# Designed miniproteins, single chains, continued (5), part 11

Each design is a single chain, and the fold is of that chain. pLDDT is the mean over its residues in the fold that is shown.

## One batch from the design tools (miniprotein)

Design m16352
Fold by ESMFold2-Fast:
Structure m16352 (fold): chain A 101 residues (1-101)
Amino acid sequence: GLLAAAFYLYLQASKVLKLIDEAEKARENGDFEKADELYEQAKKVLESAIKTLEEFASLNPRLKELVEDDIKKAKEALENGDYKTAARILMQAADKLFEAA
């Protein structure tokens, strides 16, 4: 249902934002290798979360209507390497699903 999708997105988006925060701190400390690894992990989490959200949306027309624009925007942000914006969009999608549930 909508609540399950909302919790899933909230969890994944929060994980991505934490990985990005850790990556930024690694860069500030001059650990570019660790930063790159953390950004790669953030990208993989985003790709999986967007794919799972598309799968949920394919099974629930109400969910699709609520998040189809967020899916599109999150994909565009991901393709542009803007992982922080993609995560924020998924968080906004989670908020919409919590409100609609």
Scores: mean pLDDT 87

Design m16353
Fold by ESMFold2-Fast:
Structure m16353 (fold): chain A 110 residues (1-110)
Amino acid sequence: MEKLVEEVRKKLEEVLRIAKEVLSEEEYERIERLVEEIKRLLDKALDPKASEEEKQKALEEALRKVDEIGEIIQEGYFEAVEKGDEEKAEKLHRALVLLKEIRELLEEML
């Protein structure tokens, strides 16, 4: 589980880097807050003192927050495509791929 959590953390940091580069300050701050909340939930999932029920609830909440980030990124991606901003669209598409991979890793931990 620790190795899967490390991979999720690495991918979340890459999503943050993309968001900071191509999204508004307000959108970036929303994503940064969600990423910090996900990191805290992952810490709970790794806590040997936490019950299995508490760990599962933490992972389910992390999945919901990943989906919230996905909605923000998808809106930005759609806008970039409509405006013909190919560089922004490509970067946001990469973020969406990373979020899908994060989601799959979290589901594997459930």
Scores: mean pLDDT 89

Design m16354
Fold by ESMFold2-Fast:
Structure m16354 (fold): chain A 65 residues (1-65)
Amino acid sequence: EERRRRVRELLARLVEIYNKLKQSTDPEEKEQLLAEMERILAELREVGDPGTVLTAESALEKAKR
């Protein structure tokens, strides 16, 4: 229960940061947002299943583009 809730919270946070990153034009802000996404991904790797982690990693790679 708590693990599933935490995974949902992490995924929601990841989506929020991704949307901010897409709207940002400031390189410094983009760097900070990317660092936050990587931090969330690290937490997700500890509690998420391999499929969820792979989806999150794909989102981060698209964000880096």
Scores: mean pLDDT 77

Design m16355
Fold by ESMFold2-Fast:
Structure m16355 (fold): chain A 91 residues (1-91)
Amino acid sequence: DPLREKAIERLFKEEIEEFNEILAQREPTEYAKELEEKFKEIIENSKTPLELRQLWLSEVAGREVSQDPETQQRLREAFERRVEEVMAELK
């Protein structure tokens, strides 16, 4: 019964929309995780604070609108930690 199916969908519309938002967020989140892993690899291979800053500004800022804020925060923290490590090595 299509009317009954539609009524059930309406009852769970908010849950379905929330789930669809989570799925849509999952694609950016999964992409953000791949990007995070790639950034961690590049960050670990970066030797100077300038290289790290240029990487952060060019890659992250350009994709900021499509990134979730929590992933951005984690990447900022990883970047800042690596900058401190590089600065400590350079002294």
Scores: mean pLDDT 58

Design m16356
Fold by ESMFold2-Fast:
Structure m16356 (fold): chain A 104 residues (1-104)
Amino acid sequence: SLEEEVKKALELLKKDPFNPEAIRTLQNLFITKPKEAAEIARKLAENDEEKMIAGNIAQFASLITNDPEPAKAAVEAGIPVFPPIFPELTEEQRKLSVETVKKL
């Protein structure tokens, strides 16, 4: 299931935030099902550090595909992206990202 795929990726990232298999899996999920992946990642992330890692993977997905949807879906679900560099993010979405990172 999508939830099991997100959970496995987050568990791998918890041990190693640079795990290439986990990054690729979560990146592909943000590309193919951005809203569902973001909502599941927000629910399963245990802390702000895990949320930021997921958010950065979503932002990277947006950058490599030139599609704002992965980054937007992440921020709308309450997952911060840092730094909030994607130009299609709203002022409110950028503020949420900055405020969440300040709590780390």
Scores: mean pLDDT 79

Design m16357
Fold by ESMFold2-Fast:
Structure m16357 (fold): chain A 63 residues (1-63)
Amino acid sequence: TEEESKKKVERLVLESAIEMAKSLVEDQGLSPEDAVEKIRYLFPNITEEQLEEIRKVAEKTAA
């Protein structure tokens, strides 16, 4: 369905954002909050729900 195709694209975008957030925390030493703000800036169409998932990954990477 059209919804399934959209969800697939959203998952690929989320995966890319997660990898970038990990790099921001791990390689650049950003806090999880700063990493989330950077992702929000770079991916303006990302949802708040997706940003919360990214924040959780960033927090786990920082811990």
Scores: mean pLDDT 78

Design m16358
Fold by ESMFold2-Fast:
Structure m16358 (fold): chain A 65 residues (1-65)
Amino acid sequence: MTKEEILEKVKEYLEKLLSDPSITRREAFLRTAVYLSELTKDLTPEERREIASEFSKYLAEIANS
C-alpha cells in the first residue's frame, strides 16, 4: 500500500466517522489515530513521520472550517 493510498483511506475513514451523529468529533479523531497507527505499523519511521505530517495538516484544515 502506497503512502497516498494510506492517506486516502485514513481521510475517508475520518469523514465516515464525522458523518455519524452518534460519534463525537473527539472520538472520531481518536479512532482515526488508532486506524492510522494500524495501517502504518509495517512502514519505516520516516514514512510514518511523513504520513503523520500530511494528515496533521489535513486535521488543521478541518479544525479551521
Scores: mean pLDDT 80

Design m16359
Fold by ESMFold2-Fast:
Structure m16359 (fold): chain A 87 residues (1-87)
Amino acid sequence: MEKEKELIRKGIELVEKDPEGLAEQAVAEGVSYSVEEVKIFLETAVEVYKMKLAGEPESKILEKFAETARELKDEERLKSVEELLKE
């Protein structure tokens, strides 16, 4: 668990330092998303991991995924998250 938490913290620091540069690198390496979309994914991942480290409930984490799906206009992901929130 300690190594996992350390990797999560390093990942958060790396994304917060240069989220746009990381997104640009991912797109250059062949990710089929725009730089802006990858940046949103990276920022959402950081917030989700911060929420997990803070002991936030799964329902709040799912709400964060729903917000990201709305920003990306990903109707299928938004619907999936909304269905999980009902269960």
Scores: mean pLDDT 70

Design m16360
Fold by ESMFold2-Fast:
Structure m16360 (fold): chain A 82 residues (1-82)
Amino acid sequence: DAALAAVRDELGALRERVEAILAASTDPAAIRAEVDREIAAFEARAAEILAGVTDPALRAALEALVDAGIAAVRAAVDVRLA
């Protein structure tokens, strides 16, 4: 499915950008602020992809995937900053 592939690609890109942020900075407050900006940008891109999804069941599954992906990124950042 093109929408599933697009969401997965955007999640992969988000993870790459977050790893780059973690590699470039040691300031926890700066890292959290930059990660929050990247998550907001990802949410906007995901919303655009989901707007094209006509199947309600697929749309709900992709919304759940987006939410789970964001939660996983935030949890990974928390572990790295602990």
Scores: mean pLDDT 87

Design m16361
Fold by ESMFold2-Fast:
Structure m16361 (fold): chain A 96 residues (1-96)
Amino acid sequence: MEKKREEGLEILIEAMRKVELTKDYKKYLSEAAKKLRELGLYEAADELEKAAKSDDPLEQQIYINRAMALILERSEEDIEKAIKRFEEAKKKLAAE
């Protein structure tokens, strides 16, 4: 179970790295979705395909977060809380 989760997470991280370098969300998120399907992570793959089809950066991030939550078997709320805490920490650092 842990190995499949780890492989799925590595696929997502590599896709995000390629997206950051190229800005081609559609190509690299679609490729990642195919790899996740091959691992049997069908629900996470579906969320990444939705991200790849969206032209809204906020919607893309929501779908990516859902895919990550599914891979890690954690709630979407736990991922959202982690992101919120990180953003609050950045704001406090910028205010000092």
Scores: mean pLDDT 73

Design m16362
Fold by ESMFold2-Fast:
Structure m16362 (fold): chain A 80 residues (1-80)
Amino acid sequence: NVERARELIRQARELLRQGDYREAAELAFEAVKLVASTLDAISYTGYVLRALGILIEAELTGDYRRAAEELIRLAEELLE
């Protein structure tokens, strides 16, 4: 549901503003998966792997702020 993805993006942005970077990144990842599920199987797989790569890099570097910003941007791009 595109509407649910928009709600998740809104919640992720609010968490990002509050400094809850990890939770913001996790919600933005859920939004990416939800929007990508409306695409074809190849596009879905590609976007989910890209989003997972962003989360893995954040786990390794501790930079969840960057991950949240990138995942929110990716989810918003997929909604356009």
Scores: mean pLDDT 86

Design m16363
Fold by ESMFold2-Fast:
Structure m16363 (fold): chain A 65 residues (1-65)
Amino acid sequence: MSWEERLRAYRDALRGTQFDDPEIQGVVDETVERVDRLLEEGDLKGAIDVLQEMSDRLMALSDAL
């Protein structure tokens, strides 16, 4: 499977997942929108960087819980 296919599948999984925490949901929704734009532009590295940023933000929120 190509990196583009994997990124699209991961984005679709995130879009299909509803989180109970509104802060987490907001971060995920923002990330999905940014990844969509980058994938439309063919910027696979940018999409990976945005997903990494989401992971870092979610870890920071998790440490506060």
Scores: mean pLDDT 78

Design m16364
Fold by ESMFold2-Fast:
Structure m16364 (fold): chain A 59 residues (1-59)
Amino acid sequence: STKDRIAEGARTVIEKKAGGAAASAVAADAQRHGLTTVPADPRRPGEEVARAVLEEVEG
């Protein structure tokens, strides 16, 4: 599902330390599907953004 795909993307950002650009892309994808309110800002720490998206998508 879209929700599972986005959750896996967020986990990948955290596990691989992929950075703010990758986390921003995951946040933007989640926003497009109405699954998060987390801003897609590539300047924020990737782990922080990815964790916030994962919490909203899975919570």
Scores: mean pLDDT 80

Design m16365
Fold by ESMFold2-Fast:
Structure m16365 (fold): chain A 86 residues (1-86)
Amino acid sequence: AVKEELRAQVERDVARLDEHLEEAITRMKNAKSKSELAKISTAAMMYYHALMVEAELAGDEEAVQRFREAYDRLKKYSDELLKKLE
C-alpha cells in the first residue's frame, strides 16, 4: 500500500527529473550574486537528495542512481559558475 504509492511517486519524479534539472540550471545561470546562486543550488541539491531518500525507501535502485546523477551534475555546474563569479 504505502510502498506501492511511494514507488508510483518516485516514477513520476523520475519522469520530471530532466525538466526540474533544466529549470534549476536556468535559475542558476540568471543568479546575480554568489549568495543567490548558492541559495538556488542548495535548494535544488536538497530536493534531489530528498528524492534519493524517497527512492531508497521505495527500493528503486535505478531511480536512486538517476537522482544521484542529477545531484552530481547540478553540484558540478554550481561549482563551475561560482568559479566564474568573483
Scores: mean pLDDT 84

Design m16366
Fold by ESMFold2-Fast:
Structure m16366 (fold): chain A 69 residues (1-69)
Amino acid sequence: SHMDEELMKEIVEEGLKHFKELVKQGVDPREALRESALMAIKKAEEKGFSNDEIALLVQEFVERAHEEL
């Protein structure tokens, strides 16, 4: 649904903000990516997203995080 798509976008945006902040603080980009992805997964699980939806969310997050490097 549109609401689920917007919530997914919010989780991805929060993950990206966390990723950028960690990198800015000097955390290794690979470790920052792992930490931020785990945070996004946890939020998606709390919101009731399925495993398939979480996989798509993680893929989108990882692709966008690589664009920020």
Scores: mean pLDDT 84

Design m16367
Fold by ESMFold2-Fast:
Order: structure tokens, then sequence, then C-alpha cells
Structure m16367 (fold): chain A 91 residues (1-91)
């Protein structure tokens, strides 16, 4: 399913090096675009806000050479996004 594909990409994002980040984000974004229309407006906002905030924060840390902090942000973001997708799939 698209949700399972998104979860797989998020698991890869949680372990991503800076060099792989843009590619994985682009791949996730393509799948997310296909998932969003099937979700409630509240679920759409939660997914988009969490991803946007986490990704921006990770990019900020990467730009500062703070790769461990960026990795932790991506890990937390990915875990929470997976939890949101699983809740949406269960409904």
Amino acid sequence: SLIEEAKTLLEKLSKASPKDLDKLVAEYGKILKQILPGLSPEEQRELETLFGTGYSMAQMYISQGKYEEAQEVLKIMAKRLIELLERAQAQ
C-alpha cells in the first residue's frame, strides 16, 4: 500500500545521511501527495505540519554542521509520522 511505502521511506529518513536527505524527502513527498486526499483535513494538517517543521529544523542543523542533532530530529519526526500514518490506516 502507499502507506506502507511511506512508512518504509520514513524509516530510511530516520537513518539518512545529509547526502541522501533530499532524495528521500522527494520520494516521500511523491507518495504523501497520493495519500493526503484519502485522509481527513485534520490528519492532512498534522502530517504536513510535522513533516515541514521537522524537515526545516533538520536542514537548519545540517547547515550548521550539527549532524547528530539533525539525525535526532529526523528520527523523532519519522517515528511520529509513522504513528500518524498507522492511526489513519486503522480508521
Scores: mean pLDDT 80

Design m16368
Fold by ESMFold2-Fast:
Structure m16368 (fold): chain A 80 residues (1-80)
Amino acid sequence: LSPELEKEITEAMADIALAVVKLEASKNKSLSKEDAERYAKLIKKLVEQGLTEVAKEIYEIVSSLEMSEEDKEKLRKALE
């Protein structure tokens, strides 16, 4: 619950999310609306925590998948 702990948790979540998105991209051509929303939320949190580089990497991978225009824009805006 301390700021340091929150940052550490966010960094761990970023590493896990990057591994998960790479696995998902290897098996699927498309990203579900629910997963797009989850990744958009994560990307935004990473940017807010100053983890911009990993947020951008996750964005680039998930944005390579087929999804609705609305979901693509949501991911792009999350990268802020």
Scores: mean pLDDT 76

Design m16369
Fold by ESMFold2-Fast:
Structure m16369 (fold): chain A 75 residues (1-75)
Amino acid sequence: SAAEEQQMALISEAVDRFVARAKANPDASEEELRKWAEEELERLRKRAEAAGLPLDEELAERVFNHVIKTLLAKQ
């Protein structure tokens, strides 16, 4: 549905911002990466609510956890 596509676009945008921040800070600890991911998830919730879109928080959290794992494997 259009709402699902828009939700996925918001999640993708949040992930892109998180990855850009992580790349700008290559010495970031796992704790710092998790903090930044939590900040992006909070922003994502607010943006989804403002847009009247449902948010699959479990999916968003799994996506961020996968990205964090990938970034840590490259350190």
Scores: mean pLDDT 85

Design m16370
Fold by ESMFold2-Fast:
Structure m16370 (fold): chain A 105 residues (1-105)
Amino acid sequence: SEEKIKELEEELKRLEEEIVRKLAEKAKEAGLDVSEEEIRKRLEEEIEQLRKELEEKVKKEGEKVLEELIEELERELAEARANGDEDRELLVRYALYLLKLLKLK
């Protein structure tokens, strides 16, 4: 539904901002001179490439590929939570919401 699509888009926007912030903090701690804007640009470029690859794969192999990826990411999310890996949890949650959004479109 359009309402569910909007909810997922808002959640993705929120998670993207948190990911960019955490990556910038990690880069600073590691002594890397990278800005939040540079990190955001690189993240957006990587996501766009991944989206195109997934769309092509779904077109060739069908919706089952998307469902299998979602199931795998749900397992990875459970593992990240069990291990207290907050950074991994954020990345996996973002990927899950992105795939769920693609499935609805």
Scores: mean pLDDT 78

Design m16371
Fold by ESMFold2-Fast:
Order: sequence, then C-alpha cells, then structure tokens
Structure m16371 (fold): chain A 83 residues (1-83)
Amino acid sequence: MEAKANEATAEGLTLILEENIEKAKDWSPEELKRMMRLLAEGALAATPELQRAAARALREVGKVMPEVREVAEAEAARVEAAV
C-alpha cells in the first residue's frame, strides 16, 4: 500500500469514527475491530500527526464499546509507539 493512500484512508476513518462515535454501538464488534485494524495499519504508514489523531479516535471507540476496548487500546498503543 502507498503511504499517501494509507494516510487518506486512516484520516477518513478517523473522521468517520469521530462523527459517528454514537453509531459505533450499533455496529457489530467484528465490524468495529476490522475498522480499527484498518485505521491502525493506515496510520502506521502515515505522518506522525495522523498517527496521533488515529490513536485518539481508537481510544474514543473503546470508550463507546467496552467489548472492543482491549483491542482499541492495543492498536492505539501500537500507533502511539510509532510516533
């Protein structure tokens, strides 16, 4: 994957999660985990500023859906370690 394409994907997913955090409860845990993994992978190939934004968005998802919190925290920590 190209870094710019991954950055655009991660930025888009970060915005979607921020704008639709309330709807995250309506999504299946499986779908949320898939989206969180895609966001983290995109963020790891992106700029440090987007990595910070992505980590923050992942934490917000974990706050709304406790069942995916452990995955969200692990992915957020991984992205933060790359900054």
Scores: mean pLDDT 71

Design m16372
Fold by ESMFold2-Fast:
Structure m16372 (fold): chain A 86 residues (1-86)
Amino acid sequence: SLDDLIEEAKELLENREEFTAFVREELARLGFSEETIERIVEVLLETLEKVVKAAEEGAPDEEILKIVREGLERLKALYAEAEAAA
């Protein structure tokens, strides 16, 4: 649910260093370049921060879902770029 997603976003940001270390390690195991990994981490953190901020400001569900969708589209583009470079 959206509430579960917001709760998960808050928990990931509270454990930011552990979360980003885990993401970097997993993407490196999958063969992503350091440049692509840092771009993915940046997009993930920006999206999580925007979701939490919007929820705290009482934004409607539609606005929060738009933030999530925009973040996912940015991640898909980075993944496609990485696959094309392999």
Scores: mean pLDDT 85

Design m16373
Fold by ESMFold2-Fast:
Structure m16373 (fold): chain A 66 residues (1-66)
Amino acid sequence: MPPKVQQLAEQLGFKLSNKQAEPGAVLDPNQETFLRHVTLVYGVDVAKSIVQSLKEDPSVLEKLEL
């Protein structure tokens, strides 16, 4: 997962690791806006990479923060 994605999340006042704060299957409005922004600005390929990484192994995000 590209490090630039984590920077974008922080710029929007949202952290990917903070996703765990919400116990439901519903995304926070900031998270939804972030994914939409990534798709619109960086394109479908980057968005697919993010979704694939999160779907496959959420621990990857935590390891990148370490």
Scores: mean pLDDT 50

Design m16374
Fold by ESMFold2-Fast:
Structure m16374 (fold): chain A 114 residues (1-114)
Amino acid sequence: REAEVARLREEAVEAARRAAEVAEAAAADPRVPPEHARRLREAAEALRRLAEAIARTTDPAQLGTLARAAAELAREAAEVARAAGPALEGYAEQLEEEAERLEELAREAEALAA
């Protein structure tokens, strides 16, 4: 259980950090409108804060909740990137991939909590 929680925590931290990096990169793209860039930077900062919270938890139920929250933020960031135009389509796809990974990790953490 303890080793499994540690693995899930490490993987969730990595996925949340990757999502934050993608959102930050999308925000820095010179073709992105200023309003979309602001929303993507806000999402990146929130994802980094969630990664820190995930890194500090040993409770699988809390890990599941935090990973699910990170997945939702990554999905929201993907929608913002898609709305910004076709130049950001690749960033949106990467954010959706990290969101799916975070959802899978959340489900696995919830199974450990049960």
Scores: mean pLDDT 89

Design m16375
Fold by ESMFold2-Fast:
Structure m16375 (fold): chain A 91 residues (1-91)
Amino acid sequence: MEEEIEELRKLGFSDEVIEEFLELKRELEKLYEEAKAKGVAVDEFKKRVKELLLEQAKRTPDPLLSQLLEALANEDVEGAERLFAELRERI
């Protein structure tokens, strides 16, 4: 956990953005486990993920992270994966 925070800080994220990212990660893991356990339809799972991601995108001050969250929310999974790769390579 502390190591993840340091890596995100190295990528140029503020502590505020890092905390929002960790919260998003926890919520996504929770939604995934609930969907897996209850056999939730893919469309319903996507809807819940989209709502969460759009809410976080509006709150994040980092424009690249905001774009990543919007890409995920708009079901642009390939775009989101590319943005994640760019984020990891940023400084």
Scores: mean pLDDT 69

Design m16376
Fold by ESMFold2-Fast:
Structure m16376 (fold): chain A 95 residues (1-95)
Amino acid sequence: MFITDPLSGSMYEATVEGDKILLKGVGGGQTFILTKVADGVFELTDAETGEKLFTLELLPDGSVRITDVRSGGSVTTTDPELIQMLKEGEKAANS
């Protein structure tokens, strides 16, 4: 599936692989990995460096909170594609 980064507007191809989601930049660029770390909580890491960049949380209201681990700044989004991606990752990790 394809998702749009709400912070940059960049598009990524998302592939669910067990307990992880691979995010590849459309048109080239960086690859990121989302890993489930708790119920409804995922960490985004750079695939090359392993650096933690963001935390993504599925909230009880159905939205997603994205937190920059460096600054502590956060945004909340209701993007249905991003929500669907995280729900598929949650199901795969719980299987």
Scores: mean pLDDT 79

Design m16377
Fold by ESMFold2-Fast:
Structure m16377 (fold): chain A 96 residues (1-96)
Amino acid sequence: EARKLLELGKEYRKQGKFEEAKEYYEKALKLAEEKGDKKLQAEILKNLGKLYIDQGKFEEAQEYFEKAEALYKEIGDTEGLIETGTEYALALMKKA
């Protein structure tokens, strides 16, 4: 269920429907937290960070990317950590 909500959030983000994207991401995050799926939590937090970048809300984006990185570090997902840092850096270079 959480994965489907994440995919719906991504589709709304692609359409520029930021309020709907946020709602689906927050629902996905809640469900992933309830199931203890830390890897999925990190992925959802990363997508929330990207959503805030798209809106020009760089301070909020930073908070979400940092939360995603903390979870990837906790679970030892080095690839997820590197991908998150790279995506954040590239987003800042293009938007700032």
Scores: mean pLDDT 84

Design m16378
Fold by ESMFold2-Fast:
Structure m16378 (fold): chain A 84 residues (1-84)
Amino acid sequence: ERDALLDEAVRHLAEAIEAAKNGDYQKAVEHGERALELARKAGASPETIKALEEMVKAAKNGRGDEAVEAASRAITLLLQERAR
């Protein structure tokens, strides 16, 4: 179910934001990569996938503020996909 995949991706991004805020970048990467996998399976737009890729890249490089910013943008885009 596409909607279930998108909902799960949003939940993982919320966990990724909390992990990044706490400096747990390994946890943020794990949740971000899972959200990216789920969004790809759901057939999310290229814009949504790009935001998720930017989030994972920021988390891998320990850029917590950038990871939180990208994750927040990705959540907004995923919710727009969900409403479609």
Scores: mean pLDDT 86

Design m16379
Fold by ESMFold2-Fast:
Structure m16379 (fold): chain A 103 residues (1-103)
Amino acid sequence: SARAEYRAAVLAGVDELGAAARGTAAILGTPVSARWEALLEHLRRAAEAFEAGDEEAYEEHLREAGRLLAELAGKELEPEQQTEIGRRLLDSLAAIARARAAR
């Protein structure tokens, strides 16, 4: 299904983001922060909720992802902006993974 394909693309993108974060942390001799791990988990949960058709869980995880990303960037965002930023991040990760897999 289109929802299953989107979930797979998002999860691939999240895995790449997580690998990049851990690789960078290893090079710098620092651990990946709890906020980064929480962000990655909310992105995975949002993708799973999207495939399941669970709109409430999907929007909750998008909002939490956007909130955590804003905190990592040192920005304050209203709840509506947090959900939108989370959605844009999820879509960007899917697009990146699809672009890499396009061949």
Scores: mean pLDDT 84

Design m16380
Fold by ESMFold2-Fast:
Structure m16380 (fold): chain A 66 residues (1-66)
Amino acid sequence: SREEALEEAARLLSELTGLSFEKALEQARGLADTFSEAQAREFLLSQGVPEEDAERLARLLGEAAR
């Protein structure tokens, strides 16, 4: 579901950034609302996120946006 994908994205983002889950959830929601899956992937890579984490996170954000 959208909420499950968003929560998983927030958990991964929290682990990668050290942000609290609440802050990561806010960022994940903003990213899902702003970017397509492909755009989110490119953005995350530009921010220094490792390729496999960027791919996984972008996919989850794409699912959350539906």
Scores: mean pLDDT 84

Design m16381
Fold by ESMFold2-Fast:
Structure m16381 (fold): chain A 87 residues (1-87)
Amino acid sequence: SKLEREKKRREEREQKEIFEKVKESLKKLHEAIKNQDNVTLGESVQEIVELLPKLDEEQQEEIRKFAKELSPEVEWIVEQVLKAVRK
């Protein structure tokens, strides 16, 4: 139905917004690690823990690849969050 297609388009937009927010949090996390900023590190990890499970498996894989490009430390944190998530 038209309503189902409209719901899917809305969900796709929300998914894209969450994906961009997770990427932003990963960049903040990378800078926090470099600067030894424990406050920003904690905030960025919390954002990733809350938002990453809301992405689908394909988007989670893209986030993993993006994290790997940033640093091994950021990749490791993303891997731990993904392992802790049950669906």
Scores: mean pLDDT 81

Design m16382
Fold by ESMFold2-Fast:
Structure m16382 (fold): chain A 102 residues (1-102)
Amino acid sequence: SALEEAILRFLKDVTPTSLLFTGGLMDYYKVSSIEEAAKAFAEAIRNGETEKIAELLESTAYSSEDLDEKAKQALINAGKVLRSNLPISKKEQAVIDAFNAI
């Protein structure tokens, strides 16, 4: 899916921001591969289990020294959308848009 492809692309990046987010995600889901982390992330969004992912996106934006302001705002916005009652399609799109901004 477009969501899983966007997640995988970001998680495979070797930037400080990507490594920080990937480490947090893999630790939270107790997985040992990027592919398993991406699948768990996508399934969590589809199941509405989004609070921890929203926290990780927001904390990554605030901790990042390598992202411009637009990319940081995209991550923060994705966190807000994930916490909202918007349709799952809008939540998926916000995550795709955030990772495409990086």
Scores: mean pLDDT 85

Design m16383
Fold by ESMFold2-Fast:
Structure m16383 (fold): chain A 81 residues (1-81)
Amino acid sequence: SQLEEAERTLEAAKKLLEEIKATVSTYSKDELRHLLGVVEHERAHLEELAARETDPETKAALEEVIRVLDEIAAILREAIA
């Protein structure tokens, strides 16, 4: 189901957040910029999905993924600065 896919994506995003927290200092600035670009691309795609989603539970799960990606992006931006 779309909800199960969103929940799996949320678990993957949370795992990525913990990995980024643990490893962000090991990346070069160019690697951080590349990772930020990937995160921003995924965020844009999820924002489109959330905008079209009519099931409130699935929409809430997608919005939570976006919040986790925003936290990852903030960590990456701080590390680049």
Scores: mean pLDDT 89

Design m16384
Fold by ESMFold2-Fast:
Order: C-alpha cells, then structure tokens, then sequence
Structure m16384 (fold): chain A 99 residues (1-99)
C-alpha cells in the first residue's frame, strides 16, 4: 500500500544520506533527501496516526543528517532549502498529531 511504499522510500533515503555523508557525494545526498521528502509527504497525506508518528521519526533523523551535510558544505543553498522543507514537514506532522 501507499504507507509501505512511503516507508521504503524513507528507509532507502536515510540509508543513502548516510552513505553520501561517508563518501562525500553531495549529489547522492540531495537525491536521497528528495526520497525522504516524498516518503514523508505520502505518510502525512495518509492521515493515519501511526504513519504520522513514523513521519516525525524519519524527518528528525533526516534533519540531523542534513545539518551534518551543511557543516561540510556550508555555502550549498540547495541543502539549506531542503533543511527548510524537512522542518516544515516535521512541523506539519507534529501539528496533525495534536488533534
């Protein structure tokens, strides 16, 4: 289902973000963050409480990994934009959980 597809995107994205940080592959990192964003949006759109809780967990990990990338590439505007998107999605998921 959509939730299972979203979780696979999030798991693959987080794994590749970690790999990209280890290898210094900025392009792979940016592609991996896009997968995390896509998966998180799918979980948020499901409206399911358990899916929202998972979205929070994956987004918090992705934000930490993105901040590590920003320390290595402080002038990369795309990384800063992606951090902003992840923070907006995290805020939305948390807001939806406070029903």
Amino acid sequence: GMVEEAIKLLEDGIKKMKEALKTGDLKLFLEAVDKVIKGAVMLINSGDREALEKAVEYLEEAIELTREAIKKYPDDLELQIQEGILLILLGLAKLLLEK
Scores: mean pLDDT 88

Design m16385
Fold by ESMFold2-Fast:
Structure m16385 (fold): chain A 65 residues (1-65)
Amino acid sequence: EEVEKKKQELVDKYLTEFRKLNAEIERARAAGDEQRYRDLVRKATELAEKFNEDLKKLNEEIKKS
């Protein structure tokens, strides 16, 4: 249950960040701001990679137990 709660908190944290980034990405796209769009997409990709690594570590802890 604690592990599941931590997973949910991790998901909620990343979802909030992704929602904000996606809104900014769409705004940049609509405005034709190529540089801002590229920077935001890169940040979203890095955030996704961090999320996957965090999930992988949490799953490894569960597997060990």
Scores: mean pLDDT 80

